# Designed miniproteins, single chains, continued (5), part 38

Each design is a single chain, and the fold is of that chain. pLDDT is the mean over its residues in the fold that is shown.

## One batch from the design tools (miniprotein)

Design m17368
Fold by ESMFold2-Fast:
Structure m17368 (fold): chain A 73 residues (1-73)
Amino acid sequence: AQELIDKGIEAYKQGDYEKAIELFEEAYKKALEAGDNRLAALALANKAKVYAEKFGDKEKALELIGEAAKLAE
């Protein structure tokens, strides 16, 4: 799951925001399957950043941050 987050961050840096979201979503699912709630929260937080900063979707970003906060407890 961490490797998928790293790949998603690299895609984001290269301007491939759709690919970044796909990679963060895959990382989130794999982290949940592994019981790694902190890594799942990190994947959601990175996905929220793309929605807020590049798509301007603050409502979606806040929703994802809320889910990440619940997982990180």
Scores: mean pLDDT 82

Design m17370
Fold by ESMFold2-Fast:
Structure m17370 (fold): chain A 83 residues (1-83)
Amino acid sequence: MLTPEQVLAEAQRALEHAEEVLAKENPTLSEGIGAALAGIGAALLADLALERGTISEEEAAEAKALGEKAIELGLEAAKKAAA
């Protein structure tokens, strides 16, 4: 079952991973893209949980914001790798 705690924890992990990748002096393109994909997965998980009625709209919005930030940072890391 998708609980609010699980959805928020997944989104937070995606964001933390993206922050770590971007903080590297030389992130790889695959690391950046991987972090962005994790962010996409977290945002989709929040939408699925909301559709299933297992989380609130506020909880879904928080998780999606974290996932969207992970996407942004992952893409920035990929851009940094590609110059």
Scores: mean pLDDT 86

Design m17371
Fold by ESMFold2-Fast:
Structure m17371 (fold): chain A 88 residues (1-88)
Amino acid sequence: GGEEMAEGAARDARAAGEAARAGKGGATGFAAAGAAAAGAGASAVIAGRQEGEEALERAIEAARRAGEEEGPEGAELGELGAEIGRKG
């Protein structure tokens, strides 16, 4: 269903952030995670507006936490991407 798809996208965004942190290094890795989170947000909205909003909140938190570990710019990119996804 839409909720399951949106949760899958959020999980993938978090996994991308964790993989980038573990193997690809720093700010570049988190930029990729932020982009993935933005995609997950958009997917969540598309998959189901009402259910997507809840999944989007989880995607925002996952991206924000991954970003905080990489640095402040990463956290800002994650939140910006999520805001764009929520609005669009």
Scores: mean pLDDT 58

Design m17372
Fold by ESMFold2-Fast:
Structure m17372 (fold): chain A 96 residues (1-96)
Amino acid sequence: AAKTAAEGLRETARQIREASELYNEPELLKVAEMVEEAAKAAEAGDLDKAIELLREAKEYVRKAREAGKISPELADGALRGLEMGIKAVEAAKAAA
């Protein structure tokens, strides 16, 4: 359900925000904010917008990694979480 997908995205955003604070990585704070916007889109039933926002977040992480603004290990962790989020929203869309 859209509510379950949105709850999963909020949990992902919380974990990324905690990692930002723990490792002093401000780029992860921006990623957490993008995932929170994707959660809002999912709650509104706009699953296509949620997927697009998550893809934008993945691209942001990739560019930050390339620019040396985030450690490769933390970037790879964030990318895995974002990919899981995309798959969860796609599954919710397919079930609708």
Scores: mean pLDDT 84

Design m17373
Fold by ESMFold2-Fast:
Structure m17373 (fold): chain A 59 residues (1-59)
Amino acid sequence: MSAEELEIYLAILESEAPPDDAELRALLQKGREALAAGDLVTAQAYLDQAASRLRAMYD
């Protein structure tokens, strides 16, 4: 994904994430930090982990 696509992805995941899930929030924070550093591969990996965790909670 491009940086702009990852920013949108992060915003969506942050809006859907429960505020009390510390591990999911930590993954989103790491994704945001990687995105700010320009490491798009690392950012995508953390956001994919967050999305997978969020999906598992609602399956």
Scores: mean pLDDT 81

Design m17374
Fold by ESMFold2-Fast:
Structure m17374 (fold): chain A 52 residues (1-52)
Amino acid sequence: SAEEAYREGVRAYLAGDLERAIAYFERALALDPTHERARRMLAFAREALAAE
């Protein structure tokens, strides 16, 4: 589900696995395009990865 993909994304983000986090947040949005938390976290994860 979108919520499960979002939770896995958050888990990956907290572990510092930004590429994995991005993939899960993109999957959450593919399943639910209105998932505002996933969209916001995807933006943060992309910014964090770009800063490396």
Scores: mean pLDDT 85

Design m17375
Fold by ESMFold2-Fast:
Structure m17375 (fold): chain A 95 residues (1-95)
Amino acid sequence: SDEEEYRRVLEKARAEKAPISKYRHELSPRQQKILDVNIDVADRILAAYDEMVEEGRKLLLEEGIITEEQAKEDTVENRNLAVSYLLKKAQEERK
C-alpha cells in the first residue's frame, strides 16, 4: 500500500541519516505529492534522529540490553535498534 511504501522509505532515510527526498522516486505519485507539501516536517524528524538515537542508546545501556562496546558501534542496525526501542518505550508510557 501507499502507506507501507512511505513507512519503508522513511525508515530507510532515518537509517541512512539521509534526507527523505533522496528516496522520493521510490514513492507512489500520491505519496510524492504528500511529501512535497510536508517536506519540512519530514526534515525536522530526520534532524531529531541523532538525538533519538542517543536517547535510545542511553536507555538500552541503562536497562542492560546492550554493552558499552556495542554502544560505540555506530552502525545503521544499531541506530535503528536505538530509535525503535525509544519509540516503543514512548508508546508504552503514553498508555
Scores: mean pLDDT 69

Design m17376
Fold by ESMFold2-Fast:
Structure m17376 (fold): chain A 56 residues (1-56)
Amino acid sequence: MMEEIDEALETMKRAVIQTALRNGHPQEEIVRALVETEGISEAAARRRVAAAASEL
């Protein structure tokens, strides 16, 4: 079961990625930063960046 806060946190994290993309950061650089800061796999980071890019 997921908390309502979980959706808000996902939205905020997506907004941060979208801001980096709008500032001209390469997707690969954002993926690397997510792996280091969030401790997720590269595959998970790439999926997150792709989802954020699709919302631009």
Scores: mean pLDDT 74

Design m17377
Fold by ESMFold2-Fast:
Structure m17377 (fold): chain A 100 residues (1-100)
Amino acid sequence: MTVDPKRLEAEIAEALALMMVSVAKLAVETDGSPETLAEAVEAARRAAELARASGSPEAMRAAAEAIEELARLVESLGTPAGREAAAELRELARELREAA
């Protein structure tokens, strides 16, 4: 089977996007501070941009699902900053699913 460069690029973009969200999730689980939440939202936005740039609907859907899981974690902190960050993350996931 010949490796399609575009398919490989899409698979790499998906893996990197999911890794970025996973690192953000781990940071939030360690420290729920407003600074860490802001960094997590930025990481999620970068992951979404990477997924969009891949042109892969599968990468965009996978990234959206991971971002929504991060939103649930952030919301579970019960803080005002957590609620605001969760709303931003859910909107990002929604936009990414619509783009897919």
Scores: mean pLDDT 84

Design m17379
Fold by ESMFold2-Fast:
Structure m17379 (fold): chain A 55 residues (1-55)
Amino acid sequence: MAAAQEVYDSLPEKVQAAVRLVLEEGLSYEEAAERTGVSVATVRAAVTALRNAAA
């Protein structure tokens, strides 16, 4: 849905990559954060926002 895409597109590129690693590859928040260089808290917040926007 457009709302989820809008939230995703508003995220920094590294956070977008971390979200893809969690949602598409099934990585943990910790692993996605380590691979992209963002904090675990940022990854959790971004994934939560996207899940809420997609609902």
Scores: mean pLDDT 78

Design m17380
Fold by ESMFold2-Fast:
Structure m17380 (fold): chain A 61 residues (1-61)
Amino acid sequence: GPLEVDPAELAKDPEKAAKTLIELERSGAVTPEQLAALRDAVLSLMTPEEKKKFEELLKKY
């Protein structure tokens, strides 16, 4: 479900990762601390190029 997201799966697709984090923030389904933890976990599993794409996508929203 939306509250059970796998950081490793999200790290493979920066676009889905960005959209998922934005939707979780907007829905209020998780706390700010949980969002930060998920973001950090996803970033730790990404390559430098994937991190750059993810940051660019988050900035657009």
Scores: mean pLDDT 76

Design m17381
Fold by ESMFold2-Fast:
Structure m17381 (fold): chain A 62 residues (1-62)
Amino acid sequence: MDKLMEQLRDKAKELFEALEKGDIRKASEYLAEVQRLTKELGKEGEGILQKAKEAVAAWLEK
């Protein structure tokens, strides 16, 4: 569990950094990883997934 949560946080951070750089391909790739890790973690990952989706939505509205 702890390793999966760490991986989820790391991938969410990489997603945010990719969005800041405008790297859509990397952001999509990291979002898919965040979704997969959240599915494995269940409820514990949902908050991070929600923040990731909000960051993507905010970037698209620019």
Scores: mean pLDDT 77

Design m17382
Fold by ESMFold2-Fast:
Structure m17382 (fold): chain A 66 residues (1-66)
Amino acid sequence: MRLTLRATHDQTGTTPDEVSFKKGDILEVSDVTSIGERTITGTFTVRGEVLRGRVDRSSVEVLSEE
């Protein structure tokens, strides 16, 4: 499963392997490990960085699912 998300809010990770993004960024999730009620966990590509981590579902919108 592959997702394309748009960030609706800024998020800054506290470690190098946490997902960081700015409002309006496009996040590609190529390795989804979990979709929960509040979070999406997987491998994210954003701003040219590839990170394993989590994003808050309230901070992103789903643009496409494949």
Scores: mean pLDDT 74

Design m17383
Fold by ESMFold2-Fast:
Structure m17383 (fold): chain A 65 residues (1-65)
Amino acid sequence: MIEREIAEGLGRILRSVYPVIEDVELRGDTIVLTLKEESEEARRAEAVMRKIGEAAGFSLEVRYP
């Protein structure tokens, strides 16, 4: 439950920095990152989330709408 609240808070912060982020959610041990489009900004957002996930022990799943 705390992990979900942290993921939601982090998602709000990252969406303010990377508007290409549609949503960030936590499903078990996986961070699900939904991106609005494929772009340089999206690749940067994915790279940042991957590093955060690795540091926290979570897998990353990337989705597009």
Scores: mean pLDDT 75

Design m17384
Fold by ESMFold2-Fast:
Structure m17384 (fold): chain A 72 residues (1-72)
Amino acid sequence: DAFKEQAIKAMDDLLEEYSKILDDETVEQLKKLYEEAKEKLEKAKSEEEMQKIMTEFVQEVSDLVLQHLKQS
């Protein structure tokens, strides 16, 4: 599924970029969010379900990054 492959690649790129600027503890939390989102995407049966999973993942990552910036 081209959409699923594209979504996973986008998540991989985001994880790589944030891993360069976040501390090890926050990177571990980011990896956990990534694994959870990837597992949900693998089980998703529709493009709409995959879009919802991606939207939730982006929101959770954004919240994590903002929390880290306030703590640093």
Scores: mean pLDDT 79

Design m17385
Fold by ESMFold2-Fast:
Structure m17385 (fold): chain A 65 residues (1-65)
Amino acid sequence: MEEKKKELEKKLKEYVEALKDPSVSQSDVDRIGVRLAVLISEAYQEDPELAKEAQLKLGEMLKEL
């Protein structure tokens, strides 16, 4: 459980950092986003509350961009 939470937080930060970095192509950003979406989907099956928190954090981070 703790390993998946850390992996989700790491991927959330990676995706937001890619969005902020103009040197990262849109194709690369999309690939990172797809991988993040898969991890969130897997988290919903094991711990839906943690998955919801991760999705809310992502949404708030995106609003701050």
Scores: mean pLDDT 78

Design m17386
Fold by ESMFold2-Fast:
Structure m17386 (fold): chain A 55 residues (1-55)
Amino acid sequence: KPVVPELTPEEAALAPKVVELRKQGKTLSEIAKELGLSETRVEEILIKVFLLENS
């Protein structure tokens, strides 16, 4: 698919850490606490990464 969502520089820097923590079985709240983000922001990063990997 030609449409790929764009990560901000901050999101791009945090995305590998968010994905790694999620693969370790951490909840959105735990990841948010660890990285100093809101739970909503962690969810947005995960959704964008998922779309980038599947598009």
Scores: mean pLDDT 75

Design m17387
Fold by ESMFold2-Fast:
Structure m17387 (fold): chain A 65 residues (1-65)
Amino acid sequence: MEEEERRRRLERLGAYQVKFQELLKNNDKAGIEKLLEEARQTDPYIAELLELSLKIIEFRKKRNA
């Protein structure tokens, strides 16, 4: 991956992560689903990372419940 494209992707990822964390704090499931849909259309790689993060969070909750 070229350095410029990598930096641009990390900046986009950071913006999505900030929004994702806000939605998690507010327990806004509908907002999270919309964010994932938007990310899939913008950058499928970022969408995959966000989906993986959500699955890990749900998995940990299930194990500790």
Scores: mean pLDDT 77

Design m17388
Fold by ESMFold2-Fast:
Structure m17388 (fold): chain A 82 residues (1-82)
Amino acid sequence: SHMKEEERKKLARIIGATLRALGNATLLKEDEKVKEINEKTKRIIQLIDDGTDMDEVEALIKELEKIGDELTAKELAKFAAL
């Protein structure tokens, strides 16, 4: 494997955060959020490929996690309003 252990752990976090956010966005039919998640994921991949600013990668992972949390809260609020 060409991946370092730390990079492998970051990749696992990226995959987990992306799948969670995309799953929630798809369930809520939030097409604009799907686009936003895809753009953030593409930026993370670019930064990793360039080998630059791993702090920005960590920040983007946290942003994906926040999007997932916000979409979950939005879903709960939508049903609570019924």
Scores: mean pLDDT 76

Design m17389
Fold by ESMFold2-Fast:
Structure m17389 (fold): chain A 66 residues (1-66)
Amino acid sequence: DLEYVEKIYEELKKKTPELVKKLEEQAKKNSNYDEILTKLEINRILSLLLGDDETTEKLGEIIDKL
């Protein structure tokens, strides 16, 4: 159900700033870059589907910068 997805998304959103910093650090080390990029893309799509425009734009900028 959507409520379960929203709960997972809220938990993921709370961890997003930490995740983003870790993803940028790992990208610089060329470690797990593809996995990191995929996870970031999934988060962007999920935020778009849930109507979180701010998170969607922020993740898009990060992906474009990588």
Scores: mean pLDDT 69

Design m17390
Fold by ESMFold2-Fast:
Structure m17390 (fold): chain A 68 residues (1-68)
Amino acid sequence: SEHLEKALRALRAGDYESAREYAQKAIEEDPTNARAWVVLGAAYKALGDDELAAEYFQKAVELDPSLR
């Protein structure tokens, strides 16, 4: 997904707002894409929302247990 690639690049660049927006768009395209949920969780954690981050990481692991 182009949105997932943009989310990953934004996350690596420290642009956490853009990482969150692109990860949300990737999830809208495919809500079963566990990697998109991981990126969303990482962005929220970096923005200081540890509760939402934990929820999204749990969603990613439920979709793909190998991501532990």
Scores: mean pLDDT 87

Design m17391
Fold by ESMFold2-Fast:
Structure m17391 (fold): chain A 55 residues (1-55)
Amino acid sequence: LVEKAENEEKAGEFALSLGDYATAARHYERAAEYYEKAGLYEKAKQLREKSKELA
């Protein structure tokens, strides 16, 4: 779960570097879900906030 979350977070960062905010937001939402399932609620909350700001 944590590795999946990290992969999604990295994909979101790459999308941001390309200016693709919608794709970045989707990747951050998926990363947040994986972190939440892993019990990392604070990290999940941070990523959901980033996703919400980009959407």
Scores: mean pLDDT 81

Design m17392
Fold by ESMFold2-Fast:
Structure m17392 (fold): chain A 79 residues (1-79)
Amino acid sequence: ATVERIAAILEAAAKVLRDLGHEDVASYFEEAAKQVREAKSPEEAKLILVKAMNYALERLSDEEIDRVHAAMEATVAAL
């Protein structure tokens, strides 16, 4: 389901963010994953994902974003 898929993507991103030393951003993504599981629609879940990605884009380097994106893509491929 879309909600579970988005939550898994956010959790995978949070692990990479924590490995990169971005504990605040990782915690934001972990909270976003919880909010996604509480989402009333797939549209709401997608908005939470977009908001989390925008939060990361403002705080991370391009190289760090590429690493987060790679983890998200690997998670999607495994689902």
Scores: mean pLDDT 84

Design m17393
Fold by ESMFold2-Fast:
Structure m17393 (fold): chain A 67 residues (1-67)
Amino acid sequence: SERQERLGMRAALLALQAGVPVDIANELGKALSLGDREKARQWLEKAREAGLPDDVIAELERLIDEL
C-alpha cells in the first residue's frame, strides 16, 4: 500500500542519515513497505548493532508501530 511504501522510505532515509550501511537501511525500508513487522524488527536490531543511535531507534520503532 502507499502508506506502507511511505513508511518504508522514511525508515530507510532515517537509517541512512544516521550512518547505517545501505544494505541494512534498504532491507529495513523494504520490510516496512511490505508491512512485515517481524522482518522490520529484525532489521532494526541489525541497525542497532551497526551503531544506530537510541533516539533514531525510537523513531524507527514508532514507524513500525504505525504499520
Scores: mean pLDDT 84

Design m17394
Fold by ESMFold2-Fast:
Structure m17394 (fold): chain A 101 residues (1-101)
Amino acid sequence: MEDRLIQLYRTMLDHLGIKLSDSYIRQLINAGIMPGDIYRYYTLTGEDPASLSVEELLERIAALRGLSPEEHRALTAQLSDEQRLELAETQLELLGIEVPA
């Protein structure tokens, strides 16, 4: 799961012109942040996610949905590894971004 989800994250970030390390992307994944969450945050705020800690970014992403960070984490934690990959791929497709093979 993690390697494929990192690949999907990189595809989203490259589309946005954002540069994040693999280490930071792993922290995003572990925090329950999905690629579509980053896209929504960046397009709504114009703020570079790399300027924030993962915890600060999670708080701001959750707030955009009217959720606490704990509620946002719980929603992602309900998904299996396969469901998280399917969601990430669907998020890319809905944004018109080509899903890598």
Scores: mean pLDDT 82

Design m17395
Fold by ESMFold2-Fast:
Structure m17395 (fold): chain A 60 residues (1-60)
Amino acid sequence: SAEAERAFAVGEELVRAGASLVEALRAVEEVLASLPPRERAVAATATALRLIGDQIDEEL
């Protein structure tokens, strides 16, 4: 969804700027706060996995 893509973009920008993964994930949750609970949970989980994957790739 457009909201999930915006959430990922915000998280990715924060990580790129040197923020912690925890801070990026909190920002993702704030962006997704407008979604219904079920859709928000799915989108937040998918976005978190994408951000974690990017961090693993950076360390490898």
Scores: mean pLDDT 76

Design m17396
Fold by ESMFold2-Fast:
Structure m17396 (fold): chain A 60 residues (1-60)
Amino acid sequence: SEEEYKKIEEAIYKALLEAGVPEERARILAENVAKAYSLGFITPEDVVIPAVREALKKVS
């Protein structure tokens, strides 16, 4: 759903910021990763950044 998508995107964005990714890049990456995850193209195990992997596990 749209609400689930936004929650996933925001969780990834926060995880990227915590990992030291700049805000502008973190927003773009969060959108792309959330979209790929929502479409089933990736799993948490495909994510290299540990903080993002854990965020995805927590919201799914």
Scores: mean pLDDT 80

Design m17397
Fold by ESMFold2-Fast:
Structure m17397 (fold): chain A 81 residues (1-81)
Amino acid sequence: SELEEEILRLAEELGLSPEQLEGLRKLLSMAKSEEQLRNAKEVLERGLEDPSLSPDQVLEAIFLIVMRGYSPEEALELVRG
């Protein structure tokens, strides 16, 4: 999917390791809707704009979106603690 490849490109730009990128590819394959993929992209874009968000926090937020159906705002609030 073009959207999945764009998400992976943004994740690489954010500084995810090769191992994290492989984990993200598998996680994206479990997405139940195009909306979950768009929400994952939004979280990555926000991670690039917000230096207080670590790559690990961004990856955890994407996990929450894909596996539990959270919005970008809800997922980011949870990973910020």
Scores: mean pLDDT 86

Design m17398
Fold by ESMFold2-Fast:
Structure m17398 (fold): chain A 56 residues (1-56)
Amino acid sequence: GAAERAQALAAFRAALLAAGASEEQADTMVREVERRGTTPAELDRAGTRAALAAGV
């Protein structure tokens, strides 16, 4: 639902920032994945991969 999507997008954004992305880059990526209709599960997996790549 909308709540799960919002939480997944927030987690994805946080993971991008942890991976070294700027706030502008993170916001752009969040808008792009939302535009594509990415599912919460896909966002969670992408965020996890980004966090692991950043060593966090």
Scores: mean pLDDT 73

Design m17399
Fold by ESMFold2-Fast:
Structure m17399 (fold): chain A 78 residues (1-78)
Amino acid sequence: RPLLSPEAVRALEEARKVIEDALAGKITPQEAVDRLRELAERTPQLRDFLELLAGYVEKGDFETALSAVRTALTAARS
């Protein structure tokens, strides 16, 4: 599989932090969704994936979003 760019890896790390902060109640779900969508617009390589994460956060499914982003980060670093 093609490796993710360093910028895409940074976007995944930022997405993980956003989801973790939302799960911990440090930011609102709406703020998390807005940040994930901003990352999707700036990171074409991950746009569909980041939009998927935003969809999980919108539904209140923070654990699924966090699991997905952690799995993607592990794959990107392998």
Scores: mean pLDDT 82

Design m17400
Fold by ESMFold2-Fast:
Structure m17400 (fold): chain A 79 residues (1-79)
Amino acid sequence: GLAEAEELLKEAEELLKKAKTSGDLDLAEKAITLADKALEILKEELKTAAPSDVPRLIGLQLKAMGLRLDAEMLLKKLE
């Protein structure tokens, strides 16, 4: 559910922060994996979302996409 997606994004954000400070590619790759899992959950939640929940869902999707992009950019820089 939404709580699982939020926890995955929190973990991805922490891993990306550690990757930026350590230069550890494995942490950046794991952050991408967790962001992708969160996006899959959010995609399923959109199928049954009430109109009042849509803004929160869109906000979480944007956060997940941003974390994924930041992690990919870090991987390109460290390659």
Scores: mean pLDDT 85

Design m17401
Fold by ESMFold2-Fast:
Structure m17401 (fold): chain A 67 residues (1-67)
Amino acid sequence: DARELVYRAELERALAEVRRLYEARDWASLQQFMRDRLGLTADPAWSLEELLAAAREAMERRYRAAA
């Protein structure tokens, strides 16, 4: 399924970008990325694991909605 392959690639890229920005300690860019690309407002208290879980959930919801 082409949709599933595209979704998985986009998910992997989104999670990699969240991790990269978190590790760079670039909170302004991380919050902007999550808002613009994922439709989420990042809580400054969230751990990396919580940010990745929120990003995954947002991507899954978009994938299901696009069906």
Scores: mean pLDDT 79

Design m17402
Fold by ESMFold2-Fast:
Structure m17402 (fold): chain A 74 residues (1-74)
Amino acid sequence: LTDEQIQTLGDVTRSVYEAWRTEGREKAAEVAYRLMSEHAPEAAEEGREAVLEAPDVESGVNRLGRILEEAFRK
């Protein structure tokens, strides 16, 4: 990954984590879809679903991070 992609990965996962902690899972999934659509539009729906179906915030954010990293490695 480039340094810019690593920074984006950190920013996206942090924003989704904060949204989940303050406003809950559904809002976190909404934020995930928006940010993923900006950086990896092909993976945006997969990222949103990963957050919606996660049992906890850590699992959701970790899965989202992996999806975004995989999209960047294409």
Scores: mean pLDDT 85

Design m17403
Fold by ESMFold2-Fast:
Structure m17403 (fold): chain A 62 residues (1-62)
Amino acid sequence: EIKLPGLTEEEVLELLELLNRLLEARTEEEVDEVYERMTKTANPKEKKALELLREALLQHLK
């Protein structure tokens, strides 16, 4: 599949908002741990999307 089956724009926004809130209460290290747990269930294609989202989030929240 060339498209992500379970990753919709709306759900991506919710995940970003949730991670943003966690970052305010927690450290970046904990955000990384949560991200790894999410990728544990995700497919390799989904991992790339999550990796880009995480990188963008960390850069923007500096």
Scores: mean pLDDT 60

Design m17404
Fold by ESMFold2-Fast:
Structure m17404 (fold): chain A 60 residues (1-60)
Amino acid sequence: SAEVERLRAAADGAREAAATLRRLAEESSPVDREGYLAGARRAEAIAAERQAAADALEAA
């Protein structure tokens, strides 16, 4: 369904954002690192929520 496709795309985007933020954290000064890692954790949580929502819709 279009809804499942949108949720999976959103989850993929959030995972890509998380990976980018983790790479930026590795390349950053200690002052900026915590902020990037916090952003990565939020993006990972969003990806998990979107993935779970897509899976629930497919299981229904």
Scores: mean pLDDT 89

Design m17405
Fold by ESMFold2-Fast:
Structure m17405 (fold): chain A 72 residues (1-72)
Amino acid sequence: EEVPELTEEIKKEIEKLKEKIKEFEKKNPNPSEEEKLLLEAAKAGLLLAEERKVEEALKRLKELEKKAEELK
């Protein structure tokens, strides 16, 4: 299913997203309702990534992270 070349890149992106989500929660102990919704969406996408729909989930998570940073 996963191409060997993509496996390494995908694995790194998943690890980065896991760390960023955890770090975001640590830095934002009292997240806003909008931030909570974005986190839930990111976590859902991460679960999809772990189930081998990684490319779609990773693109969505990156987009959500960028929007979360802009949303202030």
Scores: mean pLDDT 65

Design m17406
Fold by ESMFold2-Fast:
Structure m17406 (fold): chain A 63 residues (1-63)
Amino acid sequence: GPRVRITILTKPGVDLGTGKIYQPGEVLEGTLVAVNEDGTLVVRDEATGALVLLGLSGVEITE
């Protein structure tokens, strides 16, 4: 998928492997893996290699 920068605005993201929470106000950079019809997206965080589940309506996507 494309390289993206995600700013978390309203709802926490979740690391699908560890359950670590990504808080509103955090920024992650990585690869967009999936955009789901339920309004969620999955991004691979380039810093950790983690798959992070996010709400599409609760994030800003750039780059």
Scores: mean pLDDT 82

